# Ledger of designs, part 26: designed miniproteins, single chains, continued (4)

Each design is a single chain, and the fold is of that chain. pLDDT is the mean over its residues in the fold that is shown.

## One batch from the design tools (miniprotein)

Design m12877
Fold by ESMFold2-Fast:
Structure m12877 (fold): chain A 88 residues (1-88)
Amino acid sequence: EVEEKALKKLLDFLINGTKKYAELLMKAEPDGNFKDYENAEKAAYDIVSGVDTGLLEPTTEEGKKIVEEAKKEYKKVLEEVKKELEKS
């Protein structure tokens, strides 16, 4: 439970931060951050999906499910942001 609760908080923080970061990237000067929005999305997704969670290393099935659900939510947020770009 403690591991699951801590992991959920971390992932919520990363997802919300990633959404905010993606919105800022879309409005920033090209040379200010990433010129390729796709690379920024991939980097943030990789962080959420595993690189940084190595510290918590979800060992329980419940912990692994929390990570997988967070990946789905994160992908959904990025897809919504991407669709706004395509409307231009």
Scores: mean pLDDT 55

Design m12878
Fold by ESMFold2-Fast:
Structure m12878 (fold): chain A 91 residues (1-91)
Amino acid sequence: MKFTVEAIKDGKLVKQLVSPTDDLDEAYRQLEEALKSFTEDIDGLKFVFEGLSVAQAVGVAIRIMGLGLEVGLEVDKVTFEGSKLTVELKR
């Protein structure tokens, strides 16, 4: 499994984290750390997970949406295609 977190401001990529991991719990820990390291003045966050089953994708999407709400971001878009989950959050 692989995940990517992209911080977006004014439609531009300003920060990116890429982490390969085979463990969803480890992925969540790294996501929480990434969210803490992404400071104010971000208009959106894009999360990409690759190599997920349908059940894993649903669980991951729910967790990311919950984390986004806690930091004042709302869900803009969720897509799942070819075992790739993309969750886009915005202010």
Scores: mean pLDDT 76

Design m12879
Fold by ESMFold2-Fast:
Structure m12879 (fold): chain A 115 residues (1-115)
Amino acid sequence: MPSFEEVKELIRNSLEGAILEIQAMADKLAKTNPKAAEVLRSLVEQLKQQQRQIEAAETADDMIALLNQVKSLIESSSQQVIDLLTDEKEKAEVEHFLKVFNESLDFLIDLVRKT
């Protein structure tokens, strides 16, 4: 079974990667849909706050609670962005990324349960 520290490193790397991709999506949308870009930028700032809390997490239970908070932030922001998008390609790209990230969070939660 993986150690708590090994899973915590995977979570940090996953969340850092997600923040970079969401920031890139916001930058692409800034010209075509500035309101959607603002929602994604707000999500980036909220995820950065969650990164700080994840770094401070010392128990599996605390980590699972934080990952569930991240999932709730992703789901709420996804709904807001999707409602603002009218371009089918932009909508598909955002939906696919956020779905994959949400599925990765479920996988990480299951890994934490095994520590």
Scores: mean pLDDT 86

Design m12880
Fold by ESMFold2-Fast:
Structure m12880 (fold): chain A 93 residues (1-93)
Amino acid sequence: AEELVERGEELLRKGEEALRNGDLEKAREYFEEAVRAYLEALRLDPENERALEGLTRALLQLVALGDTSYEELLREVLPRYVEQQARRTKELR
């Protein structure tokens, strides 16, 4: 799972760089690959907080780019991400 999370994080970073450069096609491709890597990481380790955070970020970017096919998956993932963040906030000062 760790290698897939690291791959997803690298792909997410490349997608964000492509967005910054105005390359929407490359950004979409990188975010789609990041989603795939994070989904596989969560299949191997369902409680991986980094994979859930990364998946949520990649899905939000794809929906923002107009790819509505990812809206249903985002709707399923977002409550889990919110619960994870709520737990972390209670543990942080």
Scores: mean pLDDT 78

Design m12881
Fold by ESMFold2-Fast:
Structure m12881 (fold): chain A 100 residues (1-100)
Amino acid sequence: SEKEKEEKLRAAEEIVKVMESKLDKIEDEELKKALEEELKKVREQLENGELDMDLLVRALGIFHTAVSAGIDLLEAIRKLSKKDATVEDLREALELIKSE
């Protein structure tokens, strides 16, 4: 539904904002650049009212490596990697990402 799509886009935007807020803390310049490029791609999709979950998951994978994040971020990646991730999966992933 349109409402579900809008809620997914909103949750994805919040996830992107959390990763963007931590870019300045990434010490590995190559991982920082890779994350910036993937986040830019996700941003372009969101601005067009679309969400490619594979792009978001790729960005989270780079973020996990870059910040040496724990199991909570791996669980967030797992939730979003499943086929037909729901609004609730995105909201739960956001909370897990914020806990890092």
Scores: mean pLDDT 83

Design m12882
Fold by ESMFold2-Fast:
Structure m12882 (fold): chain A 92 residues (1-92)
Amino acid sequence: MDLTAEYEARRAEAESGEKLRAWMESQGIAVELDEESGAITLTYDGRTATALNNAEAFFKALALVADAQGIEVTGVDPVFREEITSAAELVT
């Protein structure tokens, strides 16, 4: 499955943050949760990103993997951000 198809599958099935974490870890992304602030730190191929919620973590994880693999993700513009906002309601 390509990265775009993987995103759509994970979005459609995302009912909990645990399933999202399992997907991120399956892609080789190191996930660290700060218990005090709730911030999620993602590390992949020497790149680091920080998210404040599961939807942001998913979006940033997708971007990290795409960058490292040389894959261009269509819709990373405002439309993609609106989809990620909708996904946040599914994973919270």
Scores: mean pLDDT 61

Design m12883
Fold by ESMFold2-Fast:
Structure m12883 (fold): chain A 138 residues (1-138)
Amino acid sequence: MAEAEELKKKLFDEDPEVRIQAIKELTERGLAKEFLEELKKLLHDPDTEVRIAAVRALAATGSKEAIPYLLEALTDPDPEVRRAAALGLAKIASDENIPAVVEALEHPDPLVRDTLGTGVLFFPELREKVIKEILKKR
C-alpha cells in the first residue's frame, strides 16, 4: 500500500516530530502490529519522545509479539521510557510472559517496580497470574 510505504519513510525522517507523528498515525490506523520491526528500531532512537511514542505504539497493539520489545525498553536509560514500557507490559502481559513480569517487579528502578505493582492492583487478570506465579516460586 502506497500509504504504508509513506508512513515507513516518515518513521525514519530526520525530524523527530515527523517520526512521532508517523508513529501516532500508524497507531490510530491500527497498523502498529504490521510495523513491529520498525517500532523496535525506534526504541533505539536518539530522541527520548520518539522512544516513548514507539513504546506506547507497541503497547497499543495488545499483541504478545510486542512483549519482547517492551521488556527491552525496561532497560532504557530514560525513566519515562522505562515507565511507559512497564505500563505497556501490565496491560498486555500473558501466561507465557508472567515470569518475566514477576522478575521485573524486582527491577532496580523504583518507577518500574511501582508502575508494575500498580498494574497488578488495577488489572485483575494480571494480578491473578502474577500471584499464581509468585506462589509457585514459594
Scores: mean pLDDT 77

Design m12884
Fold by ESMFold2-Fast:
Structure m12884 (fold): chain A 69 residues (1-69)
Amino acid sequence: REERRKMSEEEREKVIEEALELLKKKYDLDPSKIPALRKVLRQLAGPGTEAEELVNFLETSGLINLYLK
């Protein structure tokens, strides 16, 4: 148990999975690239990051195009 953590691994995993589900609903993602996308989402997710913010970042930056079929 941590006495000072702003985002636990469980919270980070939840945000990543929520963002990934949103992306799967909007886009036809390449299944072989999902592990790489999950890794990128983990690197972008910080304290207070919401799933929608991760989705918006990938859309506005054009990074999402790297993970499409």
Scores: mean pLDDT 76

Design m12885
Fold by ESMFold2-Fast:
Parts: C-alpha cells; sequence; structure tokens
Structure m12885 (fold): chain A 95 residues (1-95)
C-alpha cells in the first residue's frame, strides 16, 4: 500500500515536471509544437501507469486516496494537453 502510494506520488511529480516543460514551449515554432506533443504523450503514459498501478495494487479500503490521485493525474493531463494544443494552434495561425 505505502509503496503503491509512493510510486503514484513519484509519477505525479514527473507529470508536473512535464507540464512545466510544455508551458515553457511558447515559441510558436513547429519544433516547439512537436516537443509539446511529445511531452504531453509522455505525461499521458505516466498518468495511465499511475492509474493502472493504483487500481491494481491499492485496496478498496483506500478508494478515497485512489480517487484523489486519479483526479490529480487527470488534472495534470488536461493542463499538459491544453498547453500542447495552444502551442500547436500558435504555429498554425502564423502560417
Amino acid sequence: VEETIKRAEQLLAEMEKLVDEVNKLKGGTEEDAKRAIELYLEASKLGTQAIEDLLTNLPDEEKEKRDEFIKRANDLLQKAGDAAAETYKAVKEKA
């Protein structure tokens, strides 16, 4: 249980770092847009891994903690996705 929670916290921390990197990519270049998408996909993989690990290894007695971590993962994925989409739109509008 404690190890599962620790792994989830580590994966969420890595997702937060990826969200920060996506937010730094505001240059409106095709290279920046491609990198933002790559970072978003990586965050998506980490989020999926965290949710899968929590569902597999965290018992129903810890459902509230599980739901909290899943919500945090989804919130981070939405932030990364929105930032990546904004970067892509900026490139498209400058064409």
Scores: mean pLDDT 78

Design m12886
Fold by ESMFold2-Fast:
Structure m12886 (fold): chain A 85 residues (1-85)
Amino acid sequence: TPLEEFGLKIYEVVEENKDKPVKEQLEILKKFAEEEKEKSKDEDVKKGLEHVIELVDKMMTLPEEQQEELWERLRKVLEEEAKEL
């Protein structure tokens, strides 16, 4: 399904950039989400991408320690979701 393909793409982007600083990973994820939103014709995928962009923007306003903690939690969720696909 489009949502499964979307989830896999997000997971791949995060995994490819896992060795980079969290702030850089957040910037990469936001750029990816913005580009995919422009390409997508699926309204559920667009809403999901918009939510990802909003989440990243909020995380980038947090102190560095809180960014790292929330990013680690998000990565664990994405890894578990990817295993179920």
Scores: mean pLDDT 76

Design m12887
Fold by ESMFold2-Fast:
Structure m12887 (fold): chain A 95 residues (1-95)
Amino acid sequence: SYHKELEKNAPPELAKELNKILDGLKKLADAGVSTGFLKAMGIREASEVVEKYLGKEAAEELRERLAEATADAKTAEEVVDAIGKALVEFAKEQS
């Protein structure tokens, strides 16, 4: 579960807010919103949260990473999975 990996690798409050974003993206994906909307929203919200806790430079690096990770995602489920994986990898590198 991305939830447990984020809880293990990120500060508690950051992990909580990132997990809330992932839960929200999954609900929107289940509701049938476009992949383009999910990519844009996920990148924006995750980067804003990371800027709050880790600063602008970390947020810019995450934004680039999320854009690259989601570039080839063709379904809503693939977008959510790509964002989850990229957030976990980013958190591990910040630890």
Scores: mean pLDDT 87

Design m12888
Fold by ESMFold2-Fast:
Structure m12888 (fold): chain A 72 residues (1-72)
Amino acid sequence: SATRDRVQTLVTQAATRVQDAVEAGDLEAAQQTIEDAARQLSTLVDQATVDGARDALQQVMDQTLQQRQQRE
């Protein structure tokens, strides 16, 4: 469906932007990207789906941050 395709595209693009922001050391931009994605998703899908996507993006942020810290 068009909604499913939009959700998948939005989450995938947001994940890439979160990774890029974390690698640049801009944690505020990474968090803002998650919030922007969640806001856009809230106009398309139910809260449970929004919460799931937010959790997935937070995991991307946390994993990327840990990998960056390990490199020092």
Scores: mean pLDDT 85

Design m12889
Fold by ESMFold2-Fast:
Structure m12889 (fold): chain A 85 residues (1-85)
Amino acid sequence: SVLERAEEELDALELSEPLKKGILRFLEQNPEKAEEVLGKLRELHAQGASEMDFVNALKSLGMDIWLFIEEEVKEALELMKKALS
């Protein structure tokens, strides 16, 4: 399935579990966007981008995965951003 392929590609990108789950939930609601999302993530991974760079880049393309991330997971990602700055 599209979701099984997406999960395998996200595993290969070594994304944190919260970000991976958020992207998978977004793709479950928007399966037609899977190739665009995965293509952008591959591009950003090749550039050594951070997870917040992934989130912001996807949002700029109209793919706001923050809407699909649980509140405690959003808090964890924001804390990681602050710790790495």
Scores: mean pLDDT 73

Design m12890
Fold by ESMFold2-Fast:
Formats: C-alpha cells, structure tokens, sequence
Structure m12890 (fold): chain A 68 residues (1-68)
C-alpha cells in the first residue's frame, strides 16, 4: 500500500471538498495507524464518510492507497 500517495490524495480531495485541516489530519492519522491495507481501506471509508466525503472521493483515496 502507498500511504504517501493516500496522504497526498486525502489532502487534495479534502481541501477541494472544503474539509478543515483538523478533519484532513484525522483521516491521515486513521490511515497511518492502520496495521494492514484492509484496515486502512476500512478507516478511510469510516473517517471519510464521517467528514462528509462522497463515495466517489473516498474511492479516489482508496485507489491512491492501493496504487491503482
């Protein structure tokens, strides 16, 4: 998994979506604390939905994490 690519995507998409720096950092911390790629995907979905990201925006972040 590519945590650096996911972090970049979270910052870019989060900013475009109007998320606060606190919300963006929360999603990044969730990914960084994940112990597996499957857990990282689950945490992106959970934190992204809680922050108000769309399913399309969440899918783009997951694609960056998985190198798709």
Amino acid sequence: MDVEAAEKAIREIGKEAGLTDEQINRIIDAVRSAESPAEAVHRIVEAGLEAGLTPEQIDRIIAALLGL
Scores: mean pLDDT 84

Design m12891
Fold by ESMFold2-Fast:
Structure m12891 (fold): chain A 55 residues (1-55)
Amino acid sequence: DDEQFRALQVRIEQLVQALKELGIKVEVPPASSVEEAEAIWTELAELLTKELLKK
């Protein structure tokens, strides 16, 4: 895959790990396209932001 897809996958894995460290378990399917990866990344980033805003 191209650099954009690779970067998004790395970011997704980082967000999953960050959420796990905060005690949040998320089940993320593997992305097969940049579109899917971007959607997954956006949802995980939103979850992380919500947790950080909690306190």
Scores: mean pLDDT 76

Design m12892
Fold by ESMFold2-Fast:
Structure m12892 (fold): chain A 106 residues (1-106)
Amino acid sequence: KTDELVDEALRILERLRGNEKAMEIAARVAYDIYRGKPLEEIKKWIDEEAKRLGLSDEEVELIHRFAEILYELKKNKDYEGLARVFRALATPPLVIFAEELEEKLK
């Protein structure tokens, strides 16, 4: 379960890596999922922010899929999978969240 969804999320991040604005949106999505923001609210925000920043339809679809994966991992309490994705985003707040999730596994 974990490996398939996590690998898909990591592949999405690799595809977005060349676009700093898309990566910033992905990091904010991960933050909002962790904080318990509703998925539909996150998806609406992605559409609004992507339009403002001039992202392609393909990048928007990738970020929507990324949000859906993180939502599913959190819903299933897949804390190991969430921690791996948050560490891959490598921003200080998400690294701290990964550490908090890893503590729940001990």
Scores: mean pLDDT 83

Design m12893
Fold by ESMFold2-Fast:
Structure m12893 (fold): chain A 81 residues (1-81)
Amino acid sequence: MELSEEERERIERAAEAVYAKMDLPILSDEQKRELAYEAALMAYEKVPVEAAVDSLKARFPGLSEEEARRIVELAREELGL
């Protein structure tokens, strides 16, 4: 579904905060931004943590389960979930 401009801005702000807090030197800056945005989007859409972790690992195969879970938790925290 197409997001409203206000919803998009909220997700983008959460993604920026997640990106600033992540320490994943194995990923490029572009990959980190994509990871942060996907995590924020899934958290906003209330995707369960386990499903979000699986989705991130499928898209970013270099992530461990622990790293993916940490990023999902950061996104949830930034959205007040």
Scores: mean pLDDT 80

Design m12894
Fold by ESMFold2-Fast:
Structure m12894 (fold): chain A 70 residues (1-70)
Amino acid sequence: MSAAEVAERLRELAKSEDLDEMIEGVEELLKVATGASRVLLEVALAEIRRVNDVAEAQRILLNLADTLLR
């Protein structure tokens, strides 16, 4: 999966208002992501679990999507 494809999926997940759906979506992406994208997804998943907040999780996913396209 390309960084652009991961970023698109992250933006779709960020539209969710369900924390469990966002966590499950990131875990699904981790099964197919490689290299730098995988490392960044693992860090984002840990942060989402740590903050345990829908709005903050959405922000984390959108910021990660932007970072992957740089």
Scores: mean pLDDT 82

Design m12895
Fold by ESMFold2-Fast:
Structure m12895 (fold): chain A 78 residues (1-78)
Amino acid sequence: DGADVAYSSAYVAARHVAGLSPDEARRIARETARALQEGGVEAGQRTLRDGLLRAGASPDLAQRIADAVRTNALTAQS
């Protein structure tokens, strides 16, 4: 399932690239997977970026993570 891939990719990036707590990473990953299911790839990418920004990631880091997850995981459902 593309949503499961999106969840896993977003969780790993939030935890290990952005350095967020497990609870923050899980919340962002759930929001990203839901946004992908409801609004497609662009909605998933925006939701991931915005979630990372809200959690305190820099704009540059949030955008880089969102772009990488889009390329490697969010397009798997399409």
Scores: mean pLDDT 81

Design m12896
Fold by ESMFold2-Fast:
Structure m12896 (fold): chain A 76 residues (1-76)
Amino acid sequence: MTREEGLAEARARIAAEPDEAERELLRAILEGKRPSKELYLAVVEAVAERLGLSEEEREELLRLAEETLAEREARR
């Protein structure tokens, strides 16, 4: 499998992803683009919902995700 063949297969799998936020995040990563903070948080929330986390657990996960992003910004 060449890089071009792998990219074509990856794009097809991303297009089949049912969650729009996850699809957009994966596409951005594949294209070498940095996903926005909003997109990253939307994916985290979608994953939490799919895993059946409680509202409190989902809020805590989002808070931790925001803190992680802030730490990365402060470290640069």
Scores: mean pLDDT 68

Design m12897
Fold by ESMFold2-Fast:
Structure m12897 (fold): chain A 96 residues (1-96)
Amino acid sequence: MLTEEEDFELLRKAQELISEAATAVLNGDEEKAIEYLKKVKEIADYIFEHGVNPEELLKSIIDDLERLRQLARRAGHEKVAEAADEMIEYLKKKLE
């Protein structure tokens, strides 16, 4: 089991990767955005398995992914929006 401090570091790393995905979307680099989302999923899976407060951390990641999905749709990058939506649904199912 992770420490609360390690949980917070993983959350920050996931948030940084989502920010990088947003930058990739704005630059029109859909492949890079999707690769960053894959890394976010790996971190989210690790938080779910080992985290002290996985529900709160995953909800924060979902909120950031919702914003990324909206940005991707506004920018016309539907593939990234769909990838974000699939990840949001995947994480929501873990929180049932």
Scores: mean pLDDT 86

Design m12898
Fold by ESMFold2-Fast:
Structure m12898 (fold): chain A 75 residues (1-75)
Amino acid sequence: SPQEALKRAVLEAFRHAARELVEYMKAHGEPDIRERMEEAIETRAKLLSKRLSPEQVEEVRREMERIAEEILAEA
């Protein structure tokens, strides 16, 4: 469905952006990587609320949080 395609595209784009964010902040010695990551998730979830149900937005938010934890653990 268009909604499932949107969810997949958002999660793929988020994974890429999250990796870039962590690499950038580490290279510049910037603190609060986790805080910046949480803000990125909230911004994306807010935008998705215009196209997805609240239940679907919460599902995607939880998946973005899992992706963020995976990337932070690899850093």
Scores: mean pLDDT 83

Design m12899
Fold by ESMFold2-Fast:
Formats: C-alpha cells, structure tokens, sequence
Structure m12899 (fold): chain A 89 residues (1-89)
C-alpha cells in the first residue's frame, strides 16, 4: 500500500540520518542525543511495520493526526499516539 511504502521510505531515511549524524563533527553529548532520537523514531517505525495490516492502519492515522496538528509532535507525544491507536485498531 502507499502508506506502507511511505513508512518504509521514512525508515530508510532515518537509517541514513543515523549514519550521517554518527559521521558529523558534533560534540559527543549532542551527537548521542540526536542518534538516540533518530534511533527511537526508527524503532517505532519498525514496530509499526511489523504489525502488518494493523500497522498500516496505525501509520495512516498517525500521518493524518500529525498533518492536522498545528504544533510539532515530540517523540513522547508520537509514542503515546501510536499506543492509543494500537488500542483502537
């Protein structure tokens, strides 16, 4: 599906971002924090993708809600939303 393809592309981009961040000349603490955030996002997408058709529906609703929000989502907000959507689907 288009949603699954979009999630797979997002995961690939996050994996590239992790590798890129690791190679940047950033202070160690800043680098570790950025990699941790990117890794958390990648792990969440892998979890969603592993759920099959349910994961596709979770991804679809997540994208919809994020697009409708006027405020950027924190990683904690996204995690809470994913768990809420899993319970509804």
Amino acid sequence: SSVRVSLEVALNLLEVAIDTTARLPLPPDVKAAQIANEQAAADMLRDILSMGEVGEKVGEELIKKMKQSKTPFSMEDVKKLVEELKKKL
Scores: mean pLDDT 79

Design m12900
Fold by ESMFold2-Fast:
Structure m12900 (fold): chain A 96 residues (1-96)
Amino acid sequence: MEKVIEALRKVLEDPSITLAEALKEAGVPDELIERFKKRGADSRAVRPLFAAALLYELGIIPKEVVEEIAKRLNLHPKTVELAIKDAKEFIKELEK
């Protein structure tokens, strides 16, 4: 899990790094990464929000930080709730 947290922090700091690339290097299964990508989570416009939502679901950052990132990206608050929902599903599959 520590490698996954490091990967997510890297994506949050540099959104030119894809979630797929960072998570694969951290040992996340390709099948799980592909399901996550199908939800549009790895597009450059929303990638930092999804990295933050995953860190929030892992208990690393508070929800307020996820909301601040969404504001900086000019994303609607409804997108925050969808990102958190998708992150929760991803973490459940990762912890199996």
Scores: mean pLDDT 79

Design m12901
Fold by ESMFold2-Fast:
Structure m12901 (fold): chain A 103 residues (1-103)
Amino acid sequence: MPRAVLLALVSGSLSKDEVKEIIEILVKNGAEKITVTTSSGEQITVNRKDLTEEKLDKIAELVTSNKSATITAFFPTREQAEKAAKEIEEKFPDKVKTLVVDL
């Protein structure tokens, strides 16, 4: 069974609430691990089980304080990653671009 990675390139004006919604979509669709990397080189990694409001706030602040960021989410299956990508692009079509890669 293939593992999959979803890469979400965040550009444009996202609010903190929109960033939190993106992370919640990833987790809802089965993301086990999420890494956020900013254009400034700052990075935060969270596991699904360790996702707290405090960590969501830190991710939202990190993304909104930078012009661009890449969100990397690790999924058990490609189908889960593709579903998450579709939901994100449908809600944020002008702000986020997604790419799904099989591992």
Scores: mean pLDDT 81

Design m12902
Fold by ESMFold2-Fast:
Structure m12902 (fold): chain A 56 residues (1-56)
Amino acid sequence: AAAIAAAVKLAVDILAALSLSISVASLAAALQVSVATVSNALAKLVADGAASLAKT
């Protein structure tokens, strides 16, 4: 039980770190859009993912 919870948290932490290091800065620069636009799109994807997971 604890191992599964730890793995899920690690995956979420890695995804967040990846967004900060690669997606937010690089995508905003490449697309010539604001960081807020990229962040809002990521927030929507995370919310949709969480809702799908909760619906087992």
Scores: mean pLDDT 55

Design m12903
Fold by ESMFold2-Fast:
Parts: C-alpha cells; structure tokens; sequence
Structure m12903 (fold): chain A 72 residues (1-72)
C-alpha cells in the first residue's frame, strides 16, 4: 500500500540518519551533528517524495555520500 511504501522510506531515512550520526559523532560537535542530521532527513524526505522505495533508497544513499564527503 501507499502507506506501507511511505513508512518503508521513512525507516530507510531513519537508518541512514543513524549511520550518519555513528560515522560523524567523534568528529562533529553535538550542535553540528544535530544540524547535519536535520538537513539530511529533510533533504531525503523532499527528494524521495512520490518515488518508489527502490528509487528513494538510491536518492538517500546519494545524499548520504555527498554529505559524508563534505564533512571529511
């Protein structure tokens, strides 16, 4: 169902946010971590709107890679 698709996309975003926090928590301040997590979640939600789960996962991974590269 549409709701199940949306929940799966939200779960994928939540998992990616957790990975981002785990990857960067030792190199960023708590304030920078919060800002990065919020920015990532908002961008991922916006760019996954109306997409299939497979397409959304690809977009989430793209945003994740771009953000990690910028933080390094």
Amino acid sequence: SERERELAIHDAISLAVARLVAETRDSLSPEELRAAAIRFANEALKRSEGKSLEEARAVIEEIYAELLERLR
Scores: mean pLDDT 83

Design m12904
Fold by ESMFold2-Fast:
Structure m12904 (fold): chain A 72 residues (1-72)
Amino acid sequence: MTEEQRKKAAEAIAKTALKEGLSFDEILERIFNGAKSIEEIKAYFEKNGSPEVAKRAEEFARDLKEAYEKLK
């Protein structure tokens, strides 16, 4: 996935979540296996994947947060 594709996906998810009345925390829970924070997402993928996967998951979670804050 390119950075552009990732940001576009994050914006689409944030728009849908806002229409459904979801908080950012609820978005994380639905997408990242019940995670409560970006730090928890990183820790999960560092333990169960690789540092490279953890970095990509963090970047996507950050893009989701930025899109959510921009659109709310």
Scores: mean pLDDT 77

Design m12905
Fold by ESMFold2-Fast:
Structure m12905 (fold): chain A 67 residues (1-67)
Amino acid sequence: MGPLTISKVLEELKKALPHLTEEQLLEIAEMLAAGASADEIAEYLQKEYGLSQEELDTVKAILDKYR
């Protein structure tokens, strides 16, 4: 995923999940740049930050929009 696309994904994630910090968003950006799938990113966010299933479904929907 290109840096411009990653930037758009991060902007949508900030709107949907306003409690995420800039550092946490940078971790997501690094995972996207490394080619991580939406499922891998969602599992990471659930494990590390305790996101609900509804929040994870939102993350996956945003990522699928830009795949």
Scores: mean pLDDT 79

Design m12906
Fold by ESMFold2-Fast:
Structure m12906 (fold): chain A 58 residues (1-58)
Amino acid sequence: MRFGDIDEELIKVIGNKKYVELAREIQKAVQAGEEPEKVQELIEEMEKVMDEYYKKKE
C-alpha cells in the first residue's frame, strides 16, 4: 500500500470488524487497479466507521 496505507495501530485500537473488512477491501481494490469510484465508496464507509468510533470512544 502507498496511498491507501492503513495504520496498523488504528486497526488494533479500533478493533472494529467493519473497519478491518473495509480496510482489506480497499487494499485489494487498490492493488487490483479497481475503478476509483469503487475505492472511493469503501474509503467513505471507512471514514464513517472511524468517525462513529471516535465520537463514541470512552
Scores: mean pLDDT 66

Design m12907
Fold by ESMFold2-Fast:
Structure m12907 (fold): chain A 112 residues (1-112)
Amino acid sequence: NEKVRETVKKAQDSINDTANQAAAEAPEAAKEIEEIRRETNKRLEEAAETAVKEGAEKGIEKVNEIKTWTLDRLTELAKKYPEEAMTLMQMGAAVQGSLDNLAEELRKIAEE
């Protein structure tokens, strides 16, 4: 339980740092980046509860759903703000890396 929550919090912290940097570099998209950051954090908290209650495998499924949702939202945002598309794509790559690492760490916890 504690190890799951710590691992999810580490991913949340990484994503928050990434989103804050992206919002600073993409000021026209900053409000919507902040909305995506808040929703991603909420969904990750729900994934942590799922991993604790239903096991790490179910938590990983939720993390993969969050990854798809977040990347789809950033792709649509890049279409809306084409001048900021590079920053939004870089944010997407960083978020994907953080969520893939989270899924790997949850898998390791499940093997213990």
Scores: mean pLDDT 89

Design m12908
Fold by ESMFold2-Fast:
Structure m12908 (fold): chain A 70 residues (1-70)
Amino acid sequence: MRVPGTVVFRSREEREALGITDEQYDKMKAALGKAAQEAGVSDTEAALRAFAETHEIVIHEDGTVEVRPA
């Protein structure tokens, strides 16, 4: 599936409504953080949120998570 990068900043209730498990959320958050760091983005919430707004998260059937430009 493909979801907006900003889904990482949504409430637990909103993520559960989208069918996102806690395990999937942890993988998404880790993948987004790693991609942002590799792109030279600051670890501040504002910088990570701006990065998330320009990216999408792809969850593969094998559970692999990828972060891509939106």
Scores: mean pLDDT 80

Design m12909
Fold by ESMFold2-Fast:
Order: sequence, then structure tokens, then C-alpha cells
Structure m12909 (fold): chain A 61 residues (1-61)
Amino acid sequence: RPLSPREQQALQEFLDVLPQLVDSLSKDRLLEIARMLEEAGDLPIAEALRKAVQTVLESRE
């Protein structure tokens, strides 16, 4: 279902802390999440999640 503006705002706040949160996850799990976000495509929320996951993966180098 489409998210309400308030739900989208809460998700955006969550995405701000997501890099630290997912830094505790295994690389395989992060890659799987990134894959699912790629499949979601052009949704604004999926794009934000994909960017956050990508940033965490790159920062773990």
C-alpha cells in the first residue's frame, strides 16, 4: 500500500540512522536488501533505502 506522508517522514528519519543500524548486519544480508530495493525501482522510499544501503556497504570497506 502507499505510505502516508507521516509514514514517509518516519521512514526518512529511520533511513538517517539506518547506516549505523545495518552496519551490524552481515554483508550478505545487506546485499540481499539492496537487491530487493533495486527490484522496487522508482519508488521514492525504495530509492532512499537503496542509497542508504549502498552508502553503508561502501563505508564498510
Scores: mean pLDDT 65

Design m12910
Fold by ESMFold2-Fast:
Structure m12910 (fold): chain A 85 residues (1-85)
Amino acid sequence: NLEEQVRELLERAREAVENGDRERVRELLREVDELLSTFSDDSPDNDVIIDLHTLRRLLERYLRGEISPEAVLAGLDKLLAGETG
């Protein structure tokens, strides 16, 4: 179930960011990239895939130091709450 996998990834990402575990964040980013590559040819309008792209961007920006941990956690919390805007 893709929705369950994405929720699990969001929860794991939140924990890794809260703990400052950059290595775990890199591992999660790789898992997200691998999962997204599966849908590159055939993902029209799936909200779960959109959330997965948002997660990928949050983790990438976090690793680059372009966004604060607090901002990443806020973004992850919005995704976990199912808020679309």
Scores: mean pLDDT 78

